# Designed miniproteins, single chains, continued (2): the designs that were tried, part 63

Each design is a single chain, and the fold is of that chain. pLDDT is the mean over its residues in the fold that is shown.

## One batch from the design tools (miniprotein)

Design m6184
Fold by ESMFold2-Fast:
Structure m6184 (fold): chain A 61 residues (1-61)
Amino acid sequence: SPADQAELDRLQGQAFMAAAEGDYARADALLQELVDRLRSLGRDDAAAAVERQYRDFLAAV
C-alpha cells in the first residue's frame, strides 16, 4: 500500500542517515525493522538487497 511504501522509505532514509552520522546502534535497529517489514510483505529480495547495501556502505566509511 502507499502507507507501507512511505514507512519503508522513512525507515531506509533514517537508517542510512543514522549510519552516516556515526549512530550505528540506531542505524542497526532501523535497518532490522526495515528488513523485518520487507520480509513480512513478502519482499525477501528487497530485504536482502537492503542488507547488502548497508554492509557495503559500512565497508566504505
Scores: mean pLDDT 83

Design m6185
Fold by ESMFold2-Fast:
Structure m6185 (fold): chain A 69 residues (1-69)
Amino acid sequence: AEAEAEARGAAHQWVTVLLNQIRDGKISQREAAEALGASVATVSEIRRALKNDDHARLAALLDEIIARR
């Protein structure tokens, strides 16, 4: 459906921006948690996956966040 495709596209875009900010340390864990609609613990897991280049874990975490939106 169009609404689902648009929502997915928008979610993918802002998630990509947030991941870059998290990777670069430009955003706090609390701000990232609020923006993602996730817990600080989930943001900590995302940061750990980014630091370890664990692409599979990162993809799984993002899919779960996007699916909840």
Scores: mean pLDDT 69

Design m6186
Fold by ESMFold2-Fast:
Structure m6186 (fold): chain A 89 residues (1-89)
Amino acid sequence: MEEGVRMVAEAAPEDVIRGIEQVEEMALEAAKKAKETGDEELIKKVKETAEQMEELAEAMARDPRVPEEVVRKAREAAERMREAAKEAE
């Protein structure tokens, strides 16, 4: 998590938000495919990605250099990914 927080603090907020959105989109597509195919491994990977995003959001929230908007975006992404994975089960 320290590598992720350092990257966020040094990067432009808009670039970080774009990265979060890309991870979210990929995870949602994977969850949709898993739901259609019954691929339990994809569901597990989406859950793991959601957990990692939530942990990153918590770490970022503790770093005063990270804008609140970035933290909020990461938390929203984690929530949506977790919900999609649960629906795919």
Scores: mean pLDDT 78

Design m6187
Fold by ESMFold2-Fast:
Structure m6187 (fold): chain A 65 residues (1-65)
Amino acid sequence: MRREVLILTAAEILAVSYGAKIKIKVEGDKVTITLVDESPVTRKAAEEVGKLLEEKLGYKTEVKL
């Protein structure tokens, strides 16, 4: 739980560092990443966040517009 919260916070900070705005919703073992816009920068940030969550926490990630 503590590591999960820290990694989610780090993922949000990483997205903001790209200048992108995303919404992250956690439902059990699934994480939904919602893009505020469909710019290349926002998509790249969402892909990096999704990869981080899958590799570090084992979540199943889904990217939505």
Scores: mean pLDDT 70

Design m6188
Fold by ESMFold2-Fast:
Structure m6188 (fold): chain A 67 residues (1-67)
Amino acid sequence: GKMEAIELLEKARELAYQGDPEGAAEQIEKAKPYIPEELAENAVKAARESPASALAAAHELIKYLKS
């Protein structure tokens, strides 16, 4: 559910803080079933660009799910 997606995105944030953008992207991909497809795909692509982009992408998706 949405709480499971938020947990995955919090893991993505942690991986981004550790400098692992690929790990962060993988966690965002696992959250895809709970997020609009286009939003999730854009977030995965952004996450792979850099740790800072991964952090921003995970933050935006968490905000979306909590709104």
Scores: mean pLDDT 85

Design m6189
Fold by ESMFold2-Fast:
Structure m6189 (fold): chain A 75 residues (1-75)
Amino acid sequence: MPVYLAVKLSASADVDALTAELRKKFPDITSIQVSDLADGNKVLILRFSSEEGAKKAEEFLKKNPDVLEIKRLEL
């Protein structure tokens, strides 16, 4: 089954730059969805074809100061 990450970003995050970087660094990302939250923050839903790719992306995202929370979703 595909692996999903839900990534909560601060309102000040450059979402376009981050999604472009993720697409370049992680070729196993099959889908990126962006949603605005009522509090002004944003959430990215990332779909991965592999467990390893999801883990690598999570470690990359943890280094970004605009990343407030990362949740792994298994569907």
Scores: mean pLDDT 81

Design m6190
Fold by ESMFold2-Fast:
Structure m6190 (fold): chain A 76 residues (1-76)
Amino acid sequence: MEVTVNISALNQAADIAGLIHSLGSLNFDKVTINFTDAGSTDGTVETLKKLAKENGIELNISSKPGAKVSYSVDIK
């Protein structure tokens, strides 16, 4: 089972850490996170990069200041 998580967020360092740990604890064949950063200044991007690497999660980050907050999950 492959899981793709699409997130657009601003200043979510604590919540994103919990999400990464949850995804890393599940036995998926592949996990990918596509993160659109709306201009975070609280270490959200740095936390994502570190935890994704530690949990074997593929991470794609794009920057779009002022992006709308959104969340979606695609399962294959």
Scores: mean pLDDT 77

Design m6191
Fold by ESMFold2-Fast:
Structure m6191 (fold): chain A 64 residues (1-64)
Amino acid sequence: MSPIEKAVEYLKKKVNELLSKTSDPEVKARLESMERGGVTAIRFQGKDPEVLYKAIEEELKRLE
């Protein structure tokens, strides 16, 4: 698996862990949208998946 594919899998795994902890459909929809944006950023911009995950986690805290 390429480094980009490993980075995408890492982000998906981390977002899926957050998805499993929430029952709110609006929060789930927002997490799925942020995951799609993050995957695009990794594939086309070479963004660090850990940085993207941290941004998603911080955004989720704003929804509490």
Scores: mean pLDDT 80

Design m6192
Fold by ESMFold2-Fast:
Formats: structure tokens, sequence, C-alpha cells
Structure m6192 (fold): chain A 87 residues (1-87)
């Protein structure tokens, strides 16, 4: 899956991660997929990993990520969050 590829690339850039840390990351990813669906998690995870790797998001991408996450935190519809993050 795309999410598996994103996680594999992150683990490749962070070879010092313990097995427990890798298992925790995968478990959290599965939990978020259950709550928010695969498409939203894929986009959000890719952007968070880019930030963690020291990459700068475009201001528009960062704003859309924040807006989508805020909408979900307020209990808004997942479908609307997907639209917001993809703009």
Amino acid sequence: SVIDRILAEFEKRHPDMSEAERERLRALTREYIEKYGEELVEIALERHIRIANGEELAPEEEERLRRAEELLERGGPVEEAVRVIKE
C-alpha cells in the first residue's frame, strides 16, 4: 500500500529506530486509518514525515493540513477533511 511505502521510506531514513518504535509507529498508523480512513491518513502522514525529515511544506500545504486536523478534532466529517487537505 502507499502507506506501507511511506513508512518504509521513513524507517530507511531513520535506521536507528528500535523494533519497538517501528511497531508503535505502525500500530498508531493502523489506529488512525480505522478512525479517519486510508486516504486522509496517507496524505497527512506523508506531510508529517516530510516535516520530521526537516523538509519545508509549502505554506498552503501546511495550512490545509492544520485546517483538516482542526476540523477532525472538532468532530467534523472525515469527507470534508479530505476535501480540505486535498485543496
Scores: mean pLDDT 79

Design m6193
Fold by ESMFold2-Fast:
Structure m6193 (fold): chain A 58 residues (1-58)
Amino acid sequence: MSLKEQMAKSFQELSDLAQQLLDAVRNGAPQDQIEELTKKVLEAGKRYSELRKKVLES
């Protein structure tokens, strides 16, 4: 898998997690679930940013 393909996959994972977080907040999910989803979104965002930087540096 190319860096560009890895970046696209990472963006999709980030988008899916962000949607789950948004839905959880809208539906009044427990605070612990919202915190866990927030952590996952931040980690996915960091991964996407790292891959994007590698693509731009190549």
Scores: mean pLDDT 83

Design m6194
Fold by ESMFold2-Fast:
Structure m6194 (fold): chain A 78 residues (1-78)
Amino acid sequence: AAPLTPAQAAELRALGRRLGLSEATIDELLAWARSGFTAPLSAATVAELERVLGEEGALAVLTARSPDELIAVLRRGL
């Protein structure tokens, strides 16, 4: 898998902050993306995604397969 670029990481962090995600959740999403979406997400991160984005938005995040897809999902949540 292509590594997460510095520009993608910066955009994901900015979008997460605008959505009201905690820094802990943003850091976990960045680590997850850097793993090629193979690392497990914590129950706390999943619960915060559901609270902020709703069930459909959280599912869209969890089914993302690339950094660009994850960024697009977060951007739609704004």
Scores: mean pLDDT 85

Design m6195
Fold by ESMFold2-Fast:
Structure m6195 (fold): chain A 78 residues (1-78)
Amino acid sequence: SDDAKQNLIDQLVKAGASREDARQAADLTVQGAQALRDGDVDTAQRLLQQAKDIAVKSGVSRDDVDKAIGDAVTQTLS
């Protein structure tokens, strides 16, 4: 999970996000993945949407955000 979080931070920063926004998006992504693991789909969707919105507002394209966060969720669940 820590490796997935750090990889997501680095990927978002390379794609144009500030480091602080990338950290916030990564924290929310890990929390969302944990909610999915617990079966709380509604909480997971809300947290993952918040993570995506932060990354997009920080300057990352929607497509890059969807790919990066999706990959991080998959890594966290594995």
Scores: mean pLDDT 87

Design m6196
Fold by ESMFold2-Fast:
Structure m6196 (fold): chain A 86 residues (1-86)
Amino acid sequence: DAEALVERIRELGEELYRAGQRQASPEQTLAALNAIAQAVRAAEEGDFAAASRYLREAAEIAKQAGLDEIAERLEELAEQASRLAE
C-alpha cells in the first residue's frame, strides 16, 4: 500500500546515506538523496507517477556511484510506485 511504499523509500534513503558516506562522492550522495526526498514528497501527495520518476532518477545516480544493490532496490520501488499510479 501507499504507506508501506513511503516507509520503504525513507528506509532506503537512510541506507543510501550510510553507503554513500563510505563509497560515493558527496555530490552523488546529495543528488541521490534529493531525488529520494522528492519521491517521498510525491508519494505522500499521492502522485505515484512522479514518485516513480524520482526513484528512477535516484537509481541512476546510485548506479553511477557504484551503489548497485541500492540502485536495484530503488528500481524495485519505482516499479511499485508505477503500479500504484494506475
Scores: mean pLDDT 87

Design m6197
Fold by ESMFold2-Fast:
Structure m6197 (fold): chain A 94 residues (1-94)
Amino acid sequence: SMDEEKKEKVEKALKEAIALVLAAYSRTGDPRLRELAEELVRVGREISKLEDPEEMAKKAIEALERAARAFEELGLHDVAARLRELKREIEKVL
């Protein structure tokens, strides 16, 4: 269904974001990125309990914005840009 497709898109985008954060952590060893990955995993668990794809999207958008900002502060502008692209993809689901 359309709602199931929207839910899958939100979950896929968040999983891709987690993979990006973990890849950056593997490259840098920065413990802030480990903490950020753990936070995104927690958000993933929260959204998996929601039935409304719009509510799921809103929570994921907030988490991706926080992640993008953290990467900007670390000077990892390429990763921040990719996280903002994932955020924009989720916004299209709303």
Scores: mean pLDDT 86

Design m6198
Fold by ESMFold2-Fast:
Structure m6198 (fold): chain A 78 residues (1-78)
Amino acid sequence: NPLYEQLQKEADQTLEEIEKMAPTTPPEELKKIMEEVVSVLTGQLDQLVKAGKISQEQADELKKETEERAKEIVKKAE
């Protein structure tokens, strides 16, 4: 699914850019940024599932992967 692959790539790029900025970002601000990124992605995934463009399983997998990576970036900054 080209749309799902594009979403995975965009999520990875966003997290990579934030990870590069993490060493100079206060941990509390980094947590807020990560919460917003996860929230935006979740909203996009829910909309795509509703539109029938991706499966609920694909949405759940990408959300889980993004949340786990976001937690790891925050943990390294602490």
Scores: mean pLDDT 81

Design m6199
Fold by ESMFold2-Fast:
Structure m6199 (fold): chain A 110 residues (1-110)
Amino acid sequence: SLEEELAKLIEEINELILELDVVSKNASKEIQKLVQESINLAEEIGSLANEAILNDAPEEVIKELLEIARKVAELLREIKEVALTDKEKVQEILEELKELLKKAKEIVEK
C-alpha cells in the first residue's frame, strides 16, 4: 500500500538522521549546527507523515507526503556526502527542507 511505502521511507529518513548525527561530529561547529537544523526539519516532516498514516488520511494526502518524503531522503543523503566540506551546499539543502516542511504542513491541513 502507499501507507506501507510512506512508512518505509520514514524508517529510511530516521536511519539517515542517525547516520548524519554520527558523521557530523567531525565537521566544524558551524556545519554541525546546519546539520542539526536539517535533522530537526526532517524529524518534523517524518512526524507529520506518520500522523497522516495513523489518522488514516486520504490517499491523495499520502501520495503527496510520499513525494515529499522521497525528496527529504535524497536531500539527507546529499548532506551526508558534502556536509564535512561544503557549508554553502548544506545551507541550500536546509532551505529546500524548510520549503518541504511548509508543503507537508499545507498538505495535512487539507
Scores: mean pLDDT 87

Design m6200
Fold by ESMFold2-Fast:
Structure m6200 (fold): chain A 91 residues (1-91)
Amino acid sequence: SSEKEKRKKQLEETIDALIKMLEDYAKENEGSETAKLFKEMVEALKDIRKNPEEGAKKLYETAKKLAEKDPSFKNLLRAVEQIIKEIKELE
């Protein structure tokens, strides 16, 4: 297998792990505005598999809003930026 195929598999695993983490966060914060943002990020991550450009844009915008609301999520925004960069490099 090529290095590109390994990177694609790693990206898929990273997306699946992030979806699970955000779904857990949404459940822990159910009924809050923060939970709504986590759910929007999950939908954007799922959309990346069908519409990479639109999914990546929505993911970034939602993660940015979350980080602006709570600076503790700046590392999550950085993780999102790395996912978007990897998607672009693999196209």
Scores: mean pLDDT 84

Design m6201
Fold by ESMFold2-Fast:
Structure m6201 (fold): chain A 74 residues (1-74)
Amino acid sequence: MEERNKKLKEDVAKLVGVSPDSFEASQEELEELLKEILELGSKGVNIEDPEEQKKFEEEVKKLARDFVEKHRKK
Protein backbone atom coordinates (compact mmCIF):
# COMPACT_ATOMS: atom_id res chain seq x y z
CA MET A 1 0.00 0.00 0.00
CA GLU A 2 2.71 2.53 1.00
CA GLU A 3 4.84 1.53 -2.02
CA ARG A 4 1.83 2.05 -4.30
CA ASN A 5 1.29 5.55 -2.88
CA LYS A 6 4.99 6.34 -3.34
CA LYS A 7 4.79 5.23 -6.97
CA LEU A 8 1.64 7.32 -7.56
CA LYS A 9 3.34 10.37 -6.05
CA GLU A 10 6.42 9.80 -8.24
CA ASP A 11 4.25 9.30 -11.35
CA VAL A 12 2.34 12.53 -10.63
CA ALA A 13 5.60 14.43 -10.07
CA LYS A 14 7.02 13.06 -13.33
CA LEU A 15 3.89 14.10 -15.27
CA VAL A 16 4.30 17.76 -14.18
CA GLY A 17 8.12 17.80 -14.14
CA VAL A 18 8.67 18.40 -10.41
CA SER A 19 10.39 16.53 -7.59
CA PRO A 20 8.15 14.14 -5.58
CA ASP A 21 9.52 15.93 -2.49
CA SER A 22 8.14 19.31 -3.69
CA PHE A 23 4.58 18.52 -2.56
CA GLU A 24 2.80 16.68 0.26
CA ALA A 25 -0.17 14.42 -0.31
CA SER A 26 -1.96 11.88 1.84
CA GLN A 27 -2.95 8.45 0.58
CA GLU A 28 -6.56 9.65 0.40
CA GLU A 29 -5.60 12.69 -1.71
CA LEU A 30 -3.58 10.54 -4.13
CA GLU A 31 -6.49 8.07 -4.39
CA GLU A 32 -8.89 10.94 -5.19
CA LEU A 33 -6.57 12.11 -7.99
CA LEU A 34 -6.41 8.55 -9.35
CA LYS A 35 -10.22 8.36 -9.19
CA GLU A 36 -10.51 11.59 -11.23
CA ILE A 37 -8.08 10.23 -13.84
CA LEU A 38 -10.03 6.95 -14.05
CA GLU A 39 -13.32 8.89 -14.41
CA LEU A 40 -11.84 10.73 -17.42
CA GLY A 41 -10.91 7.38 -19.00
CA SER A 42 -14.32 5.84 -18.22
CA LYS A 43 -16.11 8.58 -20.24
CA GLY A 44 -15.44 6.56 -23.41
CA VAL A 45 -12.28 8.21 -24.72
CA ASN A 46 -11.46 6.58 -28.07
CA ILE A 47 -7.76 5.81 -27.60
CA GLU A 48 -7.48 4.87 -31.30
CA ASP A 49 -8.22 8.51 -32.20
CA PRO A 50 -4.94 10.47 -31.84
CA GLU A 51 -6.80 13.73 -31.12
CA GLU A 52 -8.89 12.14 -28.34
CA GLN A 53 -5.78 10.43 -26.91
CA LYS A 54 -3.87 13.74 -26.92
CA LYS A 55 -6.80 15.55 -25.29
CA PHE A 56 -7.04 12.84 -22.62
CA GLU A 57 -3.28 13.09 -21.92
CA GLU A 58 -3.55 16.90 -21.64
CA GLU A 59 -6.49 16.59 -19.18
CA VAL A 60 -4.52 14.06 -17.09
CA LYS A 61 -1.50 16.40 -17.01
CA LYS A 62 -3.76 19.31 -16.05
CA LEU A 63 -5.25 17.33 -13.14
CA ALA A 64 -1.77 16.30 -11.99
CA ARG A 65 -0.43 19.88 -12.28
CA ASP A 66 -3.39 21.39 -10.39
CA PHE A 67 -3.02 18.69 -7.70
CA VAL A 68 0.72 19.45 -7.27
CA GLU A 69 0.08 23.23 -7.13
CA LYS A 70 -2.61 22.73 -4.46
CA HIS A 71 -0.38 20.46 -2.34
CA ARG A 72 2.98 22.20 -2.92
CA LYS A 73 5.24 22.59 0.08
CA LYS A 74 8.06 25.11 0.41
Scores: mean pLDDT 72

Design m6202
Fold by ESMFold2-Fast:
Structure m6202 (fold): chain A 94 residues (1-94)
Amino acid sequence: SLEEELWEAARAAEPVEVEPAVVEEMVRLAREMQERGASEEELARLARENPELLEALLRAGMAALEAGLSPENLPLILAGRFAGLLLAAARRLE
């Protein structure tokens, strides 16, 4: 899938740091979008607002997952997964 391809590409990229406040906001946004059933068009629109931040979140989330699943890094992993979902939606609707 596109999500899996983006996640694997993130594995090869250099690690980046993302501010904890940004991670918390992305996790909150992911929960909101999932609960209200956001459309793929809406997800793609969000991805186009700040693709550089989403790519950073995807890379940071992948690095966190490779370090091992823990309560401390779970928010970053979730934020990275959501960033991948947004980027995949934008690519599908190009």
Scores: mean pLDDT 79

Design m6203
Fold by ESMFold2-Fast:
Formats: sequence, structure tokens, C-alpha cells
Structure m6203 (fold): chain A 108 residues (1-108)
Amino acid sequence: MVEEALKKVQEVVDQAAALVQAGDHVGAVALISRMVAWLIKNLTKDEIVEILRALGETIKDPVTRARVLGIVEEIEKLDFNNPEDLVKAEMLIGDILSLVVEEKLKEA
């Protein structure tokens, strides 16, 4: 499950980067938001943390990598049974995916 979910997230990141490069910023944001919602609904917090940490470790820029891994540690401290923490988790997951999309755009 985690490996399949990681592949799905990587495919969504690549697709979002392609949309941004084509000038479809709204489509890219909608795609990322849908991916965040899918992760929250279908995976445990521990599985989400594992996927996001694996994504962060692929980032070549050490400053961006450290920032992403720092956000992952913040998500790990949240309680997904608390509605306020769940909203914060959705925002933080979205921030990580956006940072990974920005790194993909630098490679294109």
C-alpha cells in the first residue's frame, strides 16, 4: 500500500508540474488538493509520514529537503482525531507537495 501510494503521489506531482509549465495553475492546485484529501481519507498518519519523508529525501537541494523533513516532523506531532490538527495536517501536506512540484519544475 505505502509503495503504491508513494508512486501515485509521485505521478500526481509530475502531472501538477506539467500543468504549471503549461500555465494551468488552477488545475495544478486542484490536483494537489485532491491528492491531499485522498491521503487523509485512505491512509493512516504513520503511512502518510512515511510517504512524505520518502518524498523529502528525493529533494536534491539541502535547504528545501531540510524544510520538507521539518514539516513532516510537525505533521507527526499532530493528532488526526482532533479536527483543528487535521485541518493543519491538510495544509502542511499541501505545502510539502507544492515544494516537491517546485523542485520538479527546476529539473524541467
Scores: mean pLDDT 85

Design m6204
Fold by ESMFold2-Fast:
Structure m6204 (fold): chain A 68 residues (1-68)
Amino acid sequence: SSMIDDTNNLRDRYNQRVNDLRNQTNRLRDLGAGDDTISMYESERDKAENDGNNRVNSLSSLASSISS
């Protein structure tokens, strides 16, 4: 169903954002960025991961309630 496809696309988008932030954090670390900068990027990554998981879980629950 389109809702399952939309949920998978949203999951992929959030996973990509988390990976992008992780890659940016690693690059900043390699460039000698300060601990404060690294911590800010790590915090943003954690927020993106949490937001993505919450959104995907909400949509998955909705899809299950419709399909069941």
Scores: mean pLDDT 78

Design m6205
Fold by ESMFold2-Fast:
Structure m6205 (fold): chain A 95 residues (1-95)
Amino acid sequence: SRAARRRELAERIRRLIDEYTELAKELIKLLAEKGILITPEQVEEAFAELDATRAAQLAQVDAMVAAGVDVEVLEQMEERLEKLIEELKEKIKEL
């Protein structure tokens, strides 16, 4: 059913949001250690901003599921997150 597919996609999207947040924190930590774009003192602030963004994104997914959003919207969100994660992994690898 579309309702079951929506729940499955929402669960996968929540996991991708968590993965993205952890990878973004790793990138910020590596950049700070190398003195690129961010200082070590700014890391805690950047982590707090990422945690706030994660909380907002998770709340958005929950709201979308509750509203019965089209499955195609969630599939597009999943695809965008997977692409962002791949780009983030490549940036980490290049450092």
Scores: mean pLDDT 88

Design m6206
Fold by ESMFold2-Fast:
Structure m6206 (fold): chain A 77 residues (1-77)
Amino acid sequence: SLLSQQMQQIQQQINDMNNMINDFVRSNTSDLNALNAQLQANYPGDRELIMQELQRAVEEQRQRLDDFLNSLLSRMS
């Protein structure tokens, strides 16, 4: 039926969105892990500096997430 086809299309869109979100999260987690490793190597024992730099990176990641979600919502409308 038409309704069944529309439900399948909606499910596909949900699956596509979940894949995009998962890819975004995986990429950002990798970036933070790489930054942490670099900071630990360059500034061993400077816990305050490392924490401040990681907090800054997390805030930048939050802004990128907001931009990503706004882009995703625009595509669905």
Scores: mean pLDDT 79

Design m6207
Fold by ESMFold2-Fast:
Structure m6207 (fold): chain A 57 residues (1-57)
Amino acid sequence: MPTIQELLDKVLETGDLEVARELGEKLKSLPGTVRYMVVDVLRDAGLDEQAEIVLEV
């Protein structure tokens, strides 16, 4: 299974919405602080749609 870091790097490189959804699903098993940090990184990169998908999953 890809790691959270591998999925985050792929979303940052490609902007792929399906990868963003997979990342969001993986984050469900981790503390909410990790999810908020990932969302912040995506928003800082201008990937607002991907950040919303991560938040909604």
Scores: mean pLDDT 82

Design m6208
Fold by ESMFold2-Fast:
Structure m6208 (fold): chain A 90 residues (1-90)
Amino acid sequence: HVTKAEVERLSKGKGPLVKKDALLSALELNDLELVKKLAPNIKYLKFPLGPLALKDIAPNVSGEILKILLPYANDEVKPILEKILKEKGV
């Protein structure tokens, strides 16, 4: 079990891998506020989540949270994320 406090602790860690793990944990917690705080740390082509990872977590994550990731999505992930948001009614 991952708690909001643990994810906030991880988000203060040094380096992109720690911040990636914090974001993934925030998505697992379905925590809108925490995802909003962590999303700006996605600055690489490998972020946000790849197509397979996105499809895997999408059923358990709210449309509001997934919508926060939309501006950070690359060309491969963006159409998949948009489709998922449309199917969830956003």
Scores: mean pLDDT 67

Design m6209
Fold by ESMFold2-Fast:
Order: C-alpha cells, then sequence, then structure tokens
Structure m6209 (fold): chain A 59 residues (1-59)
C-alpha cells in the first residue's frame, strides 16, 4: 500500500540521518525507528519518529 511505501521511505531516511547525528540524538532516533518497526501501523509511534526527524533535521 502507499502507506507502507511511505513508512519504509521514512524509516530509510531516518536510518541514513541517524548515522550523521551526535550520540544522544542518534540513540533517540534509533529508539523511534525501532518503535515504528515493532508496530508500523501505530500512529503515535509514527508521530514520535516524525517529531525526532523534525528536531534533528530542522534544528
Amino acid sequence: SNEEKVTKAMLDFAEELASTLDPDMQARMNAAIDRVRADPLDESKIQELLDVLREAYLS
């Protein structure tokens, strides 16, 4: 589905971005990635990942 494709693209981007971050932010990003992977349809976990991505990328 389109939702699965979007989630996979977001996870791929998050993993690539995580490798460039400081250790504390990398840990937060990896934790958020792991939560989404465990439950890829959980909107709250997807939102947590988006919040971490926004903080890391736009800050």
Scores: mean pLDDT 82

Design m6210
Fold by ESMFold2-Fast:
Structure m6210 (fold): chain A 99 residues (1-99)
Amino acid sequence: AKEELLKVAREKIEELKKKKSDPKETAYLAGEIEALARALRELGADPEEVIELEIEAAMGRISVAVAKLTASEEEIEEMEKAYEKGYEEGKKLAEEILK
């Protein structure tokens, strides 16, 4: 269960690296990774591995914050909604894997 969650989180990090030029996709993936890292922390996974995931999610969020500096109000709202949806989907994904 922990190993599967960690594998999925690492796959999301690789996707984040591919989508770094798309702020909405970056926001979504950062949300998913953050939710998966939280689930791993609650399961008592290796703190070093969890911190690595949290750093990757934080880097994604920083990238989105930079993109917001030149974005319209509507684009900012879309990025925020994408992060929210990503986080909720990450929570659901963790729950599914832990069944």
Scores: mean pLDDT 84

Design m6211
Fold by ESMFold2-Fast:
Structure m6211 (fold): chain A 65 residues (1-65)
Amino acid sequence: SVKATNQAALDRLAAQRDAGRFEDLEEGPAVRVRLERGTELDASMAMISLAVAARTGLPAHVVLE
């Protein structure tokens, strides 16, 4: 369900934040999310963007490193 998906995404975001994969934009209304190469981009980018938007109300910028 949407609620279960959002909770799983938030839990994943918390783990990635602890790993230092989140950067807040200094001046913007958006957050920047860094993903390492080798991450499953399709699922991870969608989940991270949805969870960041749901948590902050701001758009997410996803960067592949």
Scores: mean pLDDT 53

Design m6212
Fold by ESMFold2-Fast:
Structure m6212 (fold): chain A 70 residues (1-70)
Amino acid sequence: EELDRILEEIAEKLGISVETVRKMLENLSRDELIEVVRKYGEMKGLSQEEIDELIALVERAYDLLEERRK
């Protein structure tokens, strides 16, 4: 549920589907998704603070996936 909530927040702020975010998380590395979020956020006119918050959510999502793997 925490992971799903994070994906929903990223999707909403970037204006893309949750399914798209999940697919990116599955196919991209942490650093690759951070760069995608940065570029998409800039394209949408998000503030640097909002982009940094989204990057923190991406890092949290990967931490949750790694914790499940341990």
Scores: mean pLDDT 80

Design m6213
Fold by ESMFold2-Fast:
Structure m6213 (fold): chain A 72 residues (1-72)
Amino acid sequence: MEEIKEAIEKAKGMTDEERAKIFQDLEPLLRERPEEAEKVANEYLKNSTDPEVKRAARDLLALIERIRAEEL
C-alpha cells in the first residue's frame, strides 16, 4: 500500500489531469485490494491537515467506490 500513500502525497502539487493519471495507473492495485486502499485513503482524510491531500484522498475513494459498484 505504499503506492497508494505515495500517490496521495505526490498529488498535492499536481493538476487534476496528472492526479487522474496516477490514480488510473493504480487501478489494478485498487481492484486487487480495494479494502486496504479505502482504509489508507480514509486515514489521510481523518489525519491530514492539507486540503489538497484530503481532496486527493476523496478522489481516490470515489474511484474505489466505482470499482466496488461494478463488482456489486
Scores: mean pLDDT 77

Design m6214
Fold by ESMFold2-Fast:
Structure m6214 (fold): chain A 68 residues (1-68)
Amino acid sequence: SLEELKKEFEEFAKKLAEEMRKKGLPESDIQAFLQLAKEEIAKIKSKEDMEKSKKGLEEYARSLLESS
């Protein structure tokens, strides 16, 4: 269901945020990441949308971790 897809994405984003926090990223970067994730969850209408959004979040998180 759409609710299940959004929940899966929310948990995925939460896990990435926890990893970033454990690695010592500034709270401002984590908040920016969570805001982006919140905006992306609103756009999810299918399994394909969710997978694409997950990939985008992973790339953004990786960039933050490597540049901080």
Scores: mean pLDDT 81

Design m6215
Fold by ESMFold2-Fast:
Structure m6215 (fold): chain A 113 residues (1-113)
Amino acid sequence: STVDQLLDEINDVLRSGLKAAVDAINAGDRDGAIATVRATAEAVVNLVKKYFPDYPSVIAAVQRRADAAVARITAAMNDPSLSADQKIAIVRAEFDRLAGHVASLARVIELEE
């Protein structure tokens, strides 16, 4: 289905983004990690726009969740009290949450069509 194709592509984007963010965090490259997370979140929003261009409320909901994930990860990256492992755990948790939100919203579209 169109939803299955979207979710597969989102999972690929998030997997690649997580790997790049982990590599940057382990290298001590804070700015690179933040840039990678922003690019990954933007790619997820762009996939939703590609598959569901006529659903502006869904796109807006995904954008808000993506922005919240980026904000939380950026705050974690700027927190000197957090270890690299703790920062990686936050990136993973936020990407998993974003994937879950997109899946839930995409299922609503599938039920309305």
Scores: mean pLDDT 89

Design m6216
Fold by ESMFold2-Fast:
Structure m6216 (fold): chain A 69 residues (1-69)
Amino acid sequence: DVDALVDRAEALLARDPGSPEAVDALVAALELDPTNARARAGLNRILRVDPSNKRAWAALERSAAALAA
């Protein structure tokens, strides 16, 4: 479920702030729940260390569109 994906991502980010597995988990969480605040926060943290991550940007753009709709 979404919470399990976010929990996994947070654990991965605590060990490695640039974890590709954390990106995968957070993107999957936003695919299931586009407005999930924890997943959005996790992707923003990743972008702070790797602002060129296209998958993180695409996921956040889709999340922002869902919030605006």
Scores: mean pLDDT 82

Design m6217
Fold by ESMFold2-Fast:
Structure m6217 (fold): chain A 100 residues (1-100)
Amino acid sequence: PVYHFEGEPTPEQRAELERRFAEALERAAAGETSLAEALEEIARELLARGLGLVFLLELGRRAAELAIETQADKASPELQEEIREKFEEEKKRIEELIRK
């Protein structure tokens, strides 16, 4: 659950989060880190800031798009499983929070 609610993120906050997300995805695509690790770090940091729930939906969407493209080239079973599990966990968490 999110402990700090600021309502809708400001355009500045959203732009910053998108920039950080894009940077992490670029590093993962370059093979410098796993996509799952990069996304996990961002998610943990955003949750600590109380904005994670709003951004996790966007994170999941972008992660799925990039993961499909990256997996088509690399075909790593471990990375594919990690991305799938993380996406499913975040989806379930968001669903539970929306229902509450």
Scores: mean pLDDT 58

Design m6218
Fold by ESMFold2-Fast:
Structure m6218 (fold): chain A 98 residues (1-98)
Amino acid sequence: SMEEYEKLKKLAEKIADEVVAEFAGELTPEQRERVRAGLADIAYQALMSYFAGKEIDEELLRKQVRTALREAGVPDELADRIADAFVERVKKAIEEMK
């Protein structure tokens, strides 16, 4: 429904905002905006997939996040830490949906 779509979109944006806030001191302002947008899109797709009855693929999520972060110019070591924090927040959000 439209309400469920808006709910998942807001949840995805919240996940992205929380991850960007955690790493704000290590990202440039331009990187924060690009990372937020990329993480929100990835989180939204993961939540939509889960809502459709599929399991979360943690390794695929980490790969997608690392790719988006490299495209935003984030160093690999920082990208790995952000990917791990992101996956844990997506997992927590899914548990809270149960």
Scores: mean pLDDT 87

